Designed miniproteins, single chains, continued (4). Designs and how they scored, part 43

Each design is a single chain, and the fold is of that chain. pLDDT is the mean over its residues in the fold that is shown.

## One batch from the design tools (miniprotein)

Design m13466
Fold by ESMFold2-Fast:
Structure m13466 (fold): chain A 87 residues (1-87)
Amino acid sequence: SMEELRREFEERLPGMVDRLSAEFPDVSREEIERILREIFERLMGRISFEAIEDLAAHALRTGRSVEEVIKEFEENGLLPSLALLAR
């Protein structure tokens, strides 16, 4: 259910924030959490939690908005690849 996905996301979120904060020390934890939550809300149930973290990392590396990164991945057919390759 969507409620179960939200619960799992909340359980995984601190670990995702910790990993991304280690990779991007100049970005606030609040901004990292905001990006992760935005990706989850836009793509919930469509991709894995690992893919959500990968998309957040890509947005942070490129300086692009979540909307721009999601659009790029959708237009290039990469969302199915993320769903299949992320663990």
Scores: mean pLDDT 81

Design m13467
Fold by ESMFold2-Fast:
Structure m13467 (fold): chain A 68 residues (1-68)
Amino acid sequence: MSPLEQLEQRIIAGLRHLLAAGDRVPEEVRRAMIRHELRKHLPEASEEEIEAAVERVMAEARALEAAA
């Protein structure tokens, strides 16, 4: 599993806990937070890789919110 995939899974696990606790953050704020966290830990990743990872995490967050 790539470092990017590992970080995506860690962010998704954190989102599961926050959503289960009833935390509600606007999608644009959540997207910005995810992008910041990815860039902070993967400064050498391309913009395309970071944006693709943001979209994957956001899709999972939306699925989790729909299930809750």
Scores: mean pLDDT 78

Design m13468
Fold by ESMFold2-Fast:
Structure m13468 (fold): chain A 83 residues (1-83)
Amino acid sequence: MDEFFREMARKIREKLKEVMEKYKNGEISPREALFEVEILTGMARILLGIAKITGASKEVLEEIEKLIEEGDKVIEELKEKLK
């Protein structure tokens, strides 16, 4: 079970990095980057909810919570750039 959550968190993190690289390279707009990051961060929140219900380890919960914090920070930074 824990390995499943770590693998899902890893894939979400990989996609978040991919989106930010495309944004930094000018391949996607700030609005498109924001939309994608909001979806990925939302997926991480759903993953955390499932992990809590299924009794995942504290370490796994902390890893997913950290991913959500990273996503939220990126969302705030992108929103500031859209002003």
Scores: mean pLDDT 85

Design m13469
Fold by ESMFold2-Fast:
Structure m13469 (fold): chain A 101 residues (1-101)
Amino acid sequence: SAKEKALKLINEAIALLQQAIAAGKFSVETAEKLVELMQEIGKYLLKSGASLSTLLSAIVAGGNLVLLLTMTRNGKTNTELMKKEAQDAIATLQEIAKELE
């Protein structure tokens, strides 16, 4: 189902973010993949009939990841802001996953 696909992609995004934080380094490739995953998550959330609240949470998480990508493209690899954006994205994605259960 669309809901199961959204949950799978959310868990993949969380795992990638946790791995990048643990490594202390954010690559452009990882950030690009995270933004792509977030676009797919949004599509499946919409197809699943997710609430407006859940969709708005997805937009917020997407914003965190777009900022992370922008910083990696500008040569940043491990700033406190990048770590904060990644942690905020994880928290929001975990809330979305809970709302889907």
Scores: mean pLDDT 88

Design m13470
Fold by ESMFold2-Fast:
Structure m13470 (fold): chain A 92 residues (1-92)
Amino acid sequence: TVTVRFQDRNGHVVEKSVKVTDGKTVTIRLTSPVSGEQVEVKLTYDSATKTLTATVKSRYLPEHTKVVSVTPGEYTLVSVNHAGTLYVKVNE
């Protein structure tokens, strides 16, 4: 399972968890509880390398892809923009 956390610019947090299959892409949409801004995150997890590929799209930034090394059970920073901060956590 992967948990995506979006913290908006005012400190409000929304989280969503999805089941992931190794090497398969899943799409998660998160909406800020205060601003109503939506962030779309496409995630692909590679369990062999412990890496997560995240493609992030929001109103405030064009689609961009980040590859992050993850430690299971810990939040890893993926993106910071005008709308807020995006974190991911892999739960095994």
Scores: mean pLDDT 75

Design m13471
Fold by ESMFold2-Fast:
Structure m13471 (fold): chain A 112 residues (1-112)
Amino acid sequence: GKEEGEEGAKRAEESGNKPGATAARGAASAARGAEEGGSPKEKVEEAAKGALEAAEYAEKGDGGGAAEAASEAARWANKGADESGSIKGAQGGVAGAMGAAGAAFEAGTREG
């Protein structure tokens, strides 16, 4: 889950897709925070799915899709944190949200 997301982020960066790489790294951080924070298995798996999806979109050059997937990973990490009381899960959610915002910002700047 998280390691695959980080590998996908690296591959996106090597391909020159910086917005996608930013989103994928954020999503991987959200998945890591959920797992390390002791969130319920279902929330950890959903955050990991978001991280994998973000990496796949990033590799395809779809920064917007990667940002959306990173937002989903962050949301699942936050739900897990709320249920478990985990600060690490919440920190992962913040990282995921920042990755999504960064990707959106970079995409918007290049469009404008």
Scores: mean pLDDT 72

Design m13472
Fold by ESMFold2-Fast:
Structure m13472 (fold): chain A 110 residues (1-110)
Amino acid sequence: SAEEILEEVRKLLEEGEPGLANIVLASALATGEEQARLSGLLGRIRLKIKEDPSSGPELAKLLLTDPRAFGDRLGLSDEEIAFLESLPPEHREILAEYILMLGEYFAKQK
């Protein structure tokens, strides 16, 4: 379930394992080529949030309300933005929660 995935991701972040959290999240939401694309997207999200942890709430909102503006903020290509827009709404909601968790995690590392 979404709650179980997010709880595992949260625990991995608390253990200082953001790379493992990314792998777990990508594997839970996608398989094959879609898992590889999602893993890349999660890497870009992590890098952006690490640079500015305080942007987490704004980016989470943009992901849900304006995926194009979200993609532009991350420097995503049109193809990467199209992939993001193709994700089921429930997966985008999980990614938004992940962004909030990443913001909290990197704020504590400052």
Scores: mean pLDDT 84

Design m13473
Fold by ESMFold2-Fast:
Structure m13473 (fold): chain A 112 residues (1-112)
Amino acid sequence: SMLELAERVFALVQEYREKVRKDNSKTEEYEEEFIDRLLELLREHGLTDEVERIENAPNEDEKRALAYEIAAEILSQLPDQSEEQKAAIAYMETLAERYREGARARERAERE
C-alpha cells in the first residue's frame, strides 16, 4: 500500500539523515545507498513509472533530483504531522532543489 511504502521511505530518510549527522565525510556514499534502497522500495511496491523516470534521467544530478522529489511526494502521504516527518520532507525537498539547479547548470555547460 502507499501508506506502507511511505512509512518505509520515512524510516530510510531518517536513517540517511542520522548517518550524515554522525559522519558527513561519507555523505556521497550514504546518498548512493539511500537512492539504491529507494529504487528497491519503489520496485517492491510496483511504482514502475517512478523507477523508469529515475533510471532514464539524462544525467546523475537529474537522477538524484528526481529520486529526492519522488521521496518527498511519497512522504507527504503520511497521515501524521510530526516534526520529524516535516523535517524529513524538507530535507528531501532541499536536496532535490540543489540537484535540480546543478543538473540544469551542468547540462547547459555540456551542450556548449
Scores: mean pLDDT 84

Design m13474
Fold by ESMFold2-Fast:
Structure m13474 (fold): chain A 64 residues (1-64)
Amino acid sequence: MRSEASGEATDRLLAGVPEQEVVDELVAAGVPRSTAERIVREAAEAVRLLEAGVPLEEVARRLA
C-alpha cells in the first residue's frame, strides 16, 4: 500500500461512508484538507473501478 491514509479512505468509502465525511475524518487526524480531498478522490475512483468489475490488481496498477 502506498500510504495508510489512502487505504483507510478506500475502506471507509467501501463501507458506505460519504466522501465529505471521509475528508473531514482525515483532516481531524491531521491531514491537510487539500491532501485529504486528493486522497478521497483517488479512493473514490478505486471504488468506482472495483464496482464496475475491474480486478483489484488492475485498479492497483492504474492508481499506483
Scores: mean pLDDT 75

Design m13475
Fold by ESMFold2-Fast:
Structure m13475 (fold): chain A 85 residues (1-85)
Amino acid sequence: DEEIPEKAAEQARGLLKKLEEELKKAKEEELPKIIEQIEKFIKDAKETIKYLKEKYPDNEKAKKAIEELEKLIKEAEKLLEEAKK
């Protein structure tokens, strides 16, 4: 099932985009919840990278998905800094 790595990256992209939109519309009272969701996203993405490295070590699609997830983690960390300002 080589499709799993590609779907993981696609789902992560969609979720981060949703979090970015929620942050733009957020009221002050909603910020703690959004911060928690961004922190959970980063944690879940790191766990997904670990899973992909262990289960698909020689898979080129998995390597591309890992690279994309690492980029999304960096974007999420920047979003987290913005949310904490």
Scores: mean pLDDT 82

Design m13476
Fold by ESMFold2-Fast:
Structure m13476 (fold): chain A 59 residues (1-59)
Amino acid sequence: MFEEIAKEAAEALNNAPEEYKDLLIDMAADGLKIASEELRELFLNNLSEELRKELEEKL
């Protein structure tokens, strides 16, 4: 369940229009700060390398 949700959320962010990407990254960072370690790892592992780096810098 959580694995599927994390994967779908990461895929949505990877495919997001550039105009919304910054907002979505900020929202994801806020969500990951309160998420479990397992959920955070699942989400980050399904992101593109570039998006993962940007998101990790905000954590």
Scores: mean pLDDT 76

Design m13477
Fold by ESMFold2-Fast:
Structure m13477 (fold): chain A 105 residues (1-105)
Amino acid sequence: SARERILAMGYGVGRYLKAAAGKEKAIEAMKAMAESIVESGGDAKKAKELTEKRLKELGLPEEVAESAGAATGYVTRLAKEAGLSPEEAARLFLEGGLKGAEAPA
């Protein structure tokens, strides 16, 4: 389902961010990404741009910010096509992401 794919995507992104920047920064980044999904209002391009801006402001490398932006853009588009609200998509993505960021090495 779209819900399961968003959860799995969040988990993978949380794991990636933990490896790239550590657990604390990964949690901050996942929250910024979830906020970007909500504030996008279903606009995938806006979700991507907000994510890239926020993760750069958190001090993450350009490549990491761009990868994260691609993920929130994809999740936003998938949610819209599946009839999920931006808020529900952000909740699922963050749930998966926090689990991924907290997973052992």
Scores: mean pLDDT 90

Design m13478
Fold by ESMFold2-Fast:
Structure m13478 (fold): chain A 87 residues (1-87)
Amino acid sequence: MPSVEEVEKRAEEALEAMREIGEDLVARGHGRLAVVVLESYGRELLEWLEELAKQEKDPENKERILELARRVREELERLLAEIRERT
């Protein structure tokens, strides 16, 4: 299993990539496609984090992964709301 620090870094990099993809698609007039792409990538990221949390035996590390998943969900919802308002 990757370390929690590696998981946090990967999730942060994925969120940044999703933001960049979303902004590019919206700028090109593809706001509706941006929603579909971000929902797909976000779902896969959240499913990955959920599976890691299920496999984690250390309670502290499990709580950190679950908190990361909550933050990812909140940021994804915020990004999707911003795109929907601009579309």
Scores: mean pLDDT 84

Design m13479
Fold by ESMFold2-Fast:
Structure m13479 (fold): chain A 108 residues (1-108)
Amino acid sequence: KLPEIVAKGLEILAETFRELGDDEVAELFRKYAEEVKNATSEEEIRAILRKLVDELEKLGYITPEQRDELLARLDAGANPVDVLAEIADKLGLPGTSLSIILLEMFEK
């Protein structure tokens, strides 16, 4: 269920950024949503999110300081849904609202 929840969150972010006219970041989120669907463990999901965070910084969507903060959270074993919410917040979207919606959709 966790890979499905995180993948759905990435798909929602992809759709949001496409509507905002940012096809580059939208395609990036779609790519990592597909990779997360193939993950078999929470540790694999964190590894995929580290790659996403690195690419977001390289493309200039987050700062090096924001990247380091997110990587430290992942290295500390933070919940992937919480990290995705933090990524959304750093991109100017309401990350807390996203995590609540995702959890309500998949965990009744």
Scores: mean pLDDT 79

Design m13480
Fold by ESMFold2-Fast:
Structure m13480 (fold): chain A 67 residues (1-67)
Amino acid sequence: MHSDLAAALMEQFKLPQPVAHTVAGLYEMAKQEKTEPIPYQAIAVAAGVPQELHAAVAAYLEQLGKQ
C-alpha cells in the first residue's frame, strides 16, 4: 500500500497530502509494470511536486529501490 510512502514524503519534503499520495501511487504503478528504468523525475513532475523538490523526491524514490 502506498500510504506509508505518502506519509514519509509529507514529513521529509512537506508535500501536500494529494501530491504525496499521487507520487506514491505512480511509484507503485511503475514498480508493478516493471518499468525499466523507473522514471523517478517524471513521477515527481506528473504528481505536481514543486520544481525545487523534483530532484530531491526523485533521489528519495531511487534510494528506496536500492538494497
Scores: mean pLDDT 76

Design m13481
Fold by ESMFold2-Fast:
Structure m13481 (fold): chain A 108 residues (1-108)
Amino acid sequence: DEEKKKEEELKAEIARGLGYIIEGVNKIMEKTLEKKIEKMKKEGVKEEEIKEFEEKFYKEQAEFYEKLAKIYEKKAEEAEKEGEKLTAEEYRKNAEKMKKLAEEYRKK
């Protein structure tokens, strides 16, 4: 079962790669928010409206990552039931990363 082991290793590598992609997208989203806020300030948008926009963004990001964490927890359980231990471990790592991102946004 060398072939089955190689397939499992590839699935685990894909799962790990997805975690890095999500972290990269989050970094882009944060930079996009910063640029949007700077533009709003330059255009004379009221500080109260900017704050409301920022708070809404943080809440929506937190809710998104909370949902994504639950999806990865379920994927980890499914992989574990199939005996794909390496893939399950990577999905659990992704779930923990998503939980951390959600907590960071909830604190803002």
Scores: mean pLDDT 88

Design m13482
Fold by ESMFold2-Fast:
Structure m13482 (fold): chain A 86 residues (1-86)
Amino acid sequence: MVTFLKAEAELLPDGNLKITFHVYATSDGAARLTVILKSGEIIERYGYLQAGATKTLTHIVPYEELKEAFIETVNGEEIRMKAEVK
């Protein structure tokens, strides 16, 4: 089972957005970070999860190109978290 702890977004000086998800796992598995661009391109990143550990999944994307970013668990449960700009 996976618990999502935090989503955050930071606008970098170069105009890129740094999106970070902090995920806590109570069992071994994986989480998938999905980034959807305004062009329709879909970028997927996988993070292996270890029981009792917090995993950080980070992606950097041009802010103007970002349409949506969300995280899913290996159990097929989709959790869409709004990243807040710092």
Scores: mean pLDDT 72

Design m13483
Fold by ESMFold2-Fast:
Structure m13483 (fold): chain A 114 residues (1-114)
Amino acid sequence: AEEDLKKGKEYYKQGKLPEAVKWYFRALEKDPTFLPAANALLELAYESKNKEVRDYLVLAVMYATPLSLEQRLAIASDPRLSLETKRILIDPNLQVDLEKAREYAEKAIELLKK
């Protein structure tokens, strides 16, 4: 997990955002409780000028990481997120689903490619 995060940060510094997302998400697949990787994906999401990339990366984190309802409500308070994404984040029945998380991460990666 830590090595995957380190590789992701190296790609991020190079402006290789698709690769950064891949390695950050790989860290979460290995350890879903590894908050540094979740935080790195959220930072990349909110730095993104593309609203769809932002929503997809936030959803990837929410489905990959067992966050409390309080933590999810804090993220959902961001006015830049779509209403649809906010509704998913505040659902008290939201559970970790790595397949769904991977799907959203892949959608974000495709949009980040030229």
Scores: mean pLDDT 82

Design m13484
Fold by ESMFold2-Fast:
Structure m13484 (fold): chain A 81 residues (1-81)
Amino acid sequence: NENIKKAIEYLKKAIEAIEKEDYAKALEYLRKAKEYVEKIPDEKIKNEVLKEIAEAMQALNDGDAKKAIDYLKRAIKILEE
């Protein structure tokens, strides 16, 4: 699934941006990841991944970069299973 592959790619780029403390770029990559996730036809996978991305964005807003990365790694795992 091309949408799953692109979602994983942008989630990994978001993690890298967070690790570099480039939060503006991280949010841009999360927005792109979300666009591809929303195109996934499996409603259960889509909703679970969107929840993890939302939790990651909330963690970034709260200043918890490590927690944000943890949520994004969970999102990637859901997409790879």
Scores: mean pLDDT 88

Design m13485
Fold by ESMFold2-Fast:
Structure m13485 (fold): chain A 74 residues (1-74)
Amino acid sequence: PKVKLKVVADGVAEGEITLEDGTVEPAKGAVSPSTAKTAGAIVTSLKTGETYTGTLKDVENGKVYEGEVKPGSG
């Protein structure tokens, strides 16, 4: 799955997750900057409650992060 998250507060982001079948779900996440260009993220689908984790890249100067995530729970 892919996510696009917009930072709304320090460490807090909201956006969307796109699943492998192309389904788009609303998501919220916690982002923890790890470098000037990347952040670790824990993302929850607001539709299913499923948790995903990954390392996202900064695409807009710390305001928007995008990347691939994997299910956090099996």
Scores: mean pLDDT 80

Design m13486
Fold by ESMFold2-Fast:
Structure m13486 (fold): chain A 89 residues (1-89)
Amino acid sequence: MPSPEELAEAMEERLEELERAAREAIEAGDRERASLIAGMLEAFPAAARRLAEQGRISEEEAERLERRAREAVEELRRRGIEPAPFAPS
């Protein structure tokens, strides 16, 4: 089982990957890909909160991840990217 520190670090890395991928998609003119990534970012706060509720990361780490993910989605919306619904199976 990953430690809370390891899990928080992995989530931070994933968030950075999504932010980078969204920017690259916009620069490439791939608005469909940017919309899908924005949907993943929009789902990120709920995932972070669930991990904190399970005691798997700290509440402080979850709040930081939630804020950053929401800011990323707002930036994408300002660029005309509408988040696609993200439904993990």
Scores: mean pLDDT 81

Design m13487
Fold by ESMFold2-Fast:
Structure m13487 (fold): chain A 80 residues (1-80)
Amino acid sequence: EEEKKRKEELENIKETVKQFIESYNDPELGKELLELAKKLIEEKKPFSEIYRELAKILKKKGYEELAAVFEHAAELLEEA
């Protein structure tokens, strides 16, 4: 059940990354985010930690608004 939830969250991350790449035409950043998400899922990290790590990359790249969305998602997952 937890493994199924992780796959569903990874698909959500993939969709978000695809939309981001299409909007900003930044395939390199999209690839970096997807590779990190895959690694963290393989390491069985909590979804909240995955979203926080993705937010850190986005923040470093200057995408503060999108980073805030990922940080908020991480907080919601921690409180559930």
Scores: mean pLDDT 72

Design m13488
Fold by ESMFold2-Fast:
Structure m13488 (fold): chain A 100 residues (1-100)
Amino acid sequence: SLEEIRKILEEIADLISQLTPEQQKEAVNIVKEKVLPYIPEELKPEFIRAIKRLTSKDPEERQKAIDEIVEIISRLTPEQQENVLKALKEALDEIKKLKE
């Protein structure tokens, strides 16, 4: 569901805010590698820009990025949305391993 996707993105954004700049770059790459295969080609640039903004130190900017990501995912089929949710859960697990 889109609600579950939003919650996982909020958890990812919170974890990223606690990482070093180098680890934040790695976290963004993890999300991109796992989720981009499920994003239509024309939406990939918009998605990449939104994901990168999850590293913002401004909580309002991070929330806008989450809203934009959820909006992009809302345009996908239910099956693609489920694949994105699974990919985000896998990304979250890998990002947790970056935090010491």
Scores: mean pLDDT 86

Design m13489
Fold by ESMFold2-Fast:
Order: sequence, then structure tokens, then C-alpha cells
Structure m13489 (fold): chain A 69 residues (1-69)
Amino acid sequence: MRLTQEQVDRVLTQLHLEGVISPEQANAAGRLLRTLPEVVTEEQVLELLREAGASEEAIARARELLARY
């Protein structure tokens, strides 16, 4: 699956609104996202979340949200 940076930003915003990632993790993930190409894979998004310090629960929720695209 291929995702735009805008689609990933929406997923990161949703994870933050649901409280499954902290503001600091959301900011770190957003910075990492900007280092990636305009179109990214699901695997790249999940890896970026792991690098930002996201929990296994946050990764599982991200997979669920990304599956909608």
C-alpha cells in the first residue's frame, strides 16, 4: 500500500487525539515523516512510529487506521 504524507499526517493526528501517542511522539513522528518521500509505504510509517517511541498498542492502532487507505 502507498500513502501520501497528508494521509499519514491524518493518521498521526488521529493517534494523538485517541491518546495512544504522546505530543512528543507525534512531533517526533512528524519530523521523521518529512525526511521520507511524498509517497510512503505502510512499513515505512510503522517504522517511523517505532523510531518515535510509539508503544505496541499505538503500532497496532496505526495498522488499523492505515488499512482504511
Scores: mean pLDDT 83

Design m13490
Fold by ESMFold2-Fast:
Structure m13490 (fold): chain A 85 residues (1-85)
Amino acid sequence: PVPAQAGALTIDKIEAVSPTQLTIYARGSYKTFDVKVGGASVPVKTASDGNQVVHTISGLNPGANITISAADASGDKILTLNYQT
């Protein structure tokens, strides 16, 4: 694995806990974390677990296409990732 650079976001794991719930495990320096389903932002629960941030999304439809995006403190996008449940 390539070491995460200072100021970079790393997604360690995306876990489908159920057909309707995802948990995303992330590390690094970012200020905003947004998840969209069909182009609409959905509620995200965020918790810290040591050096890792855990983002939980619930109420998804099975097979949903999601877009995950993160931005730094200046509002610059540092990640955009498409994922299908």
Scores: mean pLDDT 70

Design m13491
Fold by ESMFold2-Fast:
Structure m13491 (fold): chain A 58 residues (1-58)
Amino acid sequence: GEKEELIERIERAGVAAVVAGADPAEASALAHKGIAAVERGDFEEAERYLAQLEELGR
């Protein structure tokens, strides 16, 4: 479903950020915040954390 897809995207973005050389602690913290936002139904907040993770992976 929509929540599962967004959680999967956040997890992938977190892994990609670490592979690209981002701080694992920072990437993990953002991923956890994003997943927590999805669990609360706050998709706008979750997408903000996803965008930050994607930026770290660049």
Scores: mean pLDDT 85

Design m13492
Fold by ESMFold2-Fast:
Structure m13492 (fold): chain A 94 residues (1-94)
Amino acid sequence: MKLSETEINLAVIEIALATGSVAARNAGHEDLAKRFDELLAEVSRLYETKEPSLETVEKIRELVNKAMRAFDEGNYDEALKYLDEAIELVRKEL
């Protein structure tokens, strides 16, 4: 079965969020880990109820990539901000 570009982007987002949650928890940032977990749950819920547009999925992926980069740079407040923006975007699609 050929995966759509939207499905591939979703898989990449889910892997990134799961990885970020584990990394944040291991680094002692439980609040950041919980935010990664919350976004993962919201993204999974969105895709269970409807298929979002490719544009929406790409925007979510961009915000997740920005959050991961901020986390890698030690900018935990910026990482939380990008995750919160992504959560709000996903909730607006529901």
Scores: mean pLDDT 81

Design m13493
Fold by ESMFold2-Fast:
Structure m13493 (fold): chain A 80 residues (1-80)
Amino acid sequence: MEEFKKNALERIKEIDEEVAKDPSKYEEAAQRYLRIGKLAEKFGVKEVAIQAYTRAAEYARKAGNDELAKQAEDLIEKIK
């Protein structure tokens, strides 16, 4: 579990760096963050799940995908 948390936080950092270089990847980043959040929920790491879903919602909105953003926001509310 600790190993998963460290790996997930590192992946979050890598995705943030990637989208900072290429804004066209916002929607891809949002989808990647949704996957990280779902895995974090499965392993019971709520802190990582909330961080991942929050970024998923932010990047989805920047990409103009309101449906994906709402999906991520609903997931945050469910586990918060």
Scores: mean pLDDT 80

Design m13494
Fold by ESMFold2-Fast:
Structure m13494 (fold): chain A 72 residues (1-72)
Amino acid sequence: LPAAPSEEEAAKKLIEYILEIGEILNKKELAKKAAKVIEKAYEKKEEPNPEEQKILEEFEKLAKPLAEELLK
């Protein structure tokens, strides 16, 4: 198996995944907001504020059914 990605590469992969799911869901704006929250958290290693957390939760709610479908 290839070497495990660094936390930065893992974050980039997660962002890519979020944007792809957002495109499939036709929720590109929400996906972009969620991706920016993830990027900022990993870049500055700061936890999301309540507003940013709400964005992540809203996207996760919409993405969960699709993520399950995309995994297989």
Scores: mean pLDDT 71

Design m13495
Fold by ESMFold2-Fast:
Order: C-alpha cells, then sequence, then structure tokens
Structure m13495 (fold): chain A 68 residues (1-68)
C-alpha cells in the first residue's frame, strides 16, 4: 500500500539520521533539527503524526540496543 511505502521510506530516513549522528558525533541540537525536518516532511506526505512519533521511538530504540 502507499502508506506502507511511505512508512518504509520514513524509517530509512530516520535510521540514516541516527546512524549519521553516531558516526559523526552530531550535537543534540543537530539531531533534533534533522528529526523535526523529517517529522514535517512525513506530515506533509500524509503520514499521521502519531505514526511518525512511534516510528522515531522504534528506530531510536533499535539503534540504542545495537550500541549496548
Amino acid sequence: SMMDKLLAELREEIKAVFDKAIAQKLSQQEVTDQILALMERGVARGIPLEEILDLIQEVGDEVHAQRA
């Protein structure tokens, strides 16, 4: 479905931000700015904000677990 495609694309974009933050040691402000931009794009694409927030949390938890 179109929603499944949008969610998959957003997941990859969120993962890329977190991976870049770790690799380049980005500041909290730089990470926040990039995540806010992703949220704005997701909403503009028609993804509900709740789904975007859930996805950010899920990807963040996955990335954090890989560092432990």
Scores: mean pLDDT 84

Design m13496
Fold by ESMFold2-Fast:
Structure m13496 (fold): chain A 100 residues (1-100)
Amino acid sequence: SDADLEKLKEFLIESIEKADLSEILKKSLINLLESSSNENLKLSVDIAVGILLIAYAVGVASKEEAHEFGKILKEAAEKFPGLPELSELLREMAEGLFSL
């Protein structure tokens, strides 16, 4: 539901704020998610994962930061089973990050 998408977005933002990530990475990810509409949330999360993968590849983000973001995505998937397609995608994205 739309309410579940709003709760998911808020959960992701709050989790990123609490995570052990650099301030520049937090700012980039939070800004992207805050500017996202509910209809574009899936795309925004995909872009967020892309930002982190690029940051990791160029040595700006650590493996530990990539794993931390993966943990957030996995927890989000577990907390929002009412969004089955998005939950499956979040789990797949988390597994990709954990494999780094």
Scores: mean pLDDT 87

Design m13497
Fold by ESMFold2-Fast:
Structure m13497 (fold): chain A 66 residues (1-66)
Amino acid sequence: VEELFERIIEELERAGLLESAEAVRNAMKASLDLKLTPEQAAQLALLGLEDDPEAVEIIRRVVEEF
């Protein structure tokens, strides 16, 4: 879970999507604190990014590779 989130954050930062990267970082912290499943954690991250289609595409690509 943590490794997947780190990969997503890295790809978002490379694309210059710093606000989206911060949203995913916050979702990762919340998922660890609340002991969410990977599916619940992914949903939480996507809720923070619903206005950023480029970030959503990056997340989908990274999830497919992982």
Scores: mean pLDDT 72

Design m13498
Fold by ESMFold2-Fast:
Parts: C-alpha cells; sequence; structure tokens
Structure m13498 (fold): chain A 68 residues (1-68)
C-alpha cells in the first residue's frame, strides 16, 4: 500500500540520516572504524540522534493518523 511504502521510505531516510550523522561526528566513511569521541562530541551525537528519532517518530505517527 501507499502507506506501507511511505513508512518504509521514512525508515530508510532515518537510517541514512543516522549513518550520515555518524560519519559527520566520527570523520570516517568506514562503519567498522573505532573512533574515540570527546565528551562534547558524544553529547552532540546523542542530542542529534534524539532529535532525529523524535522527528521520525512524529512523521510515522502523522502517517498513522492520516490513515485513520
Amino acid sequence: SALDAARAALSAEHDARVVALAQEIFGTTDPTSKVELSPEQQARLFERLDALTRETAARLQALDDAAS
């Protein structure tokens, strides 16, 4: 269904944004690289991950509400 496709697209977008954020903070394109984060970098990562998670959850909820 169009709703299922939209939910799948949002999930894929969220995953891509999480990967992009990790690459921005870690400064590497290698997902297996272990990089030590400063406390400031770690705090920024958590703040932005929380914001992305809240945004994606709100958009998923809006799709569910629209389908009702």
Scores: mean pLDDT 76

Design m13499
Fold by ESMFold2-Fast:
Structure m13499 (fold): chain A 85 residues (1-85)
Amino acid sequence: STAEETQARIELARKAHEIALEAGERAKEETGSQEIGDLAKRAAAYYFASEKVGQRLIEALLEDPETAVAGRLAEEAAKKIKELL
């Protein structure tokens, strides 16, 4: 890969990381739970690394009423990440 291609990949990873952080912060604010925030952030981050793994995590979070807020915010983040790819 060229240096330009490497720099573009780093920039995409940084943008995806910021989107994942926002999802985590919003989930924490809505629920008052750092654990729920971390779940939203992790699911969004995994979606960037692997759409298949991230989608499965989001679906699992949405099925549990206790984590549904994390799933919803991770799903919103995944849509934004998909627009970067």
Scores: mean pLDDT 87

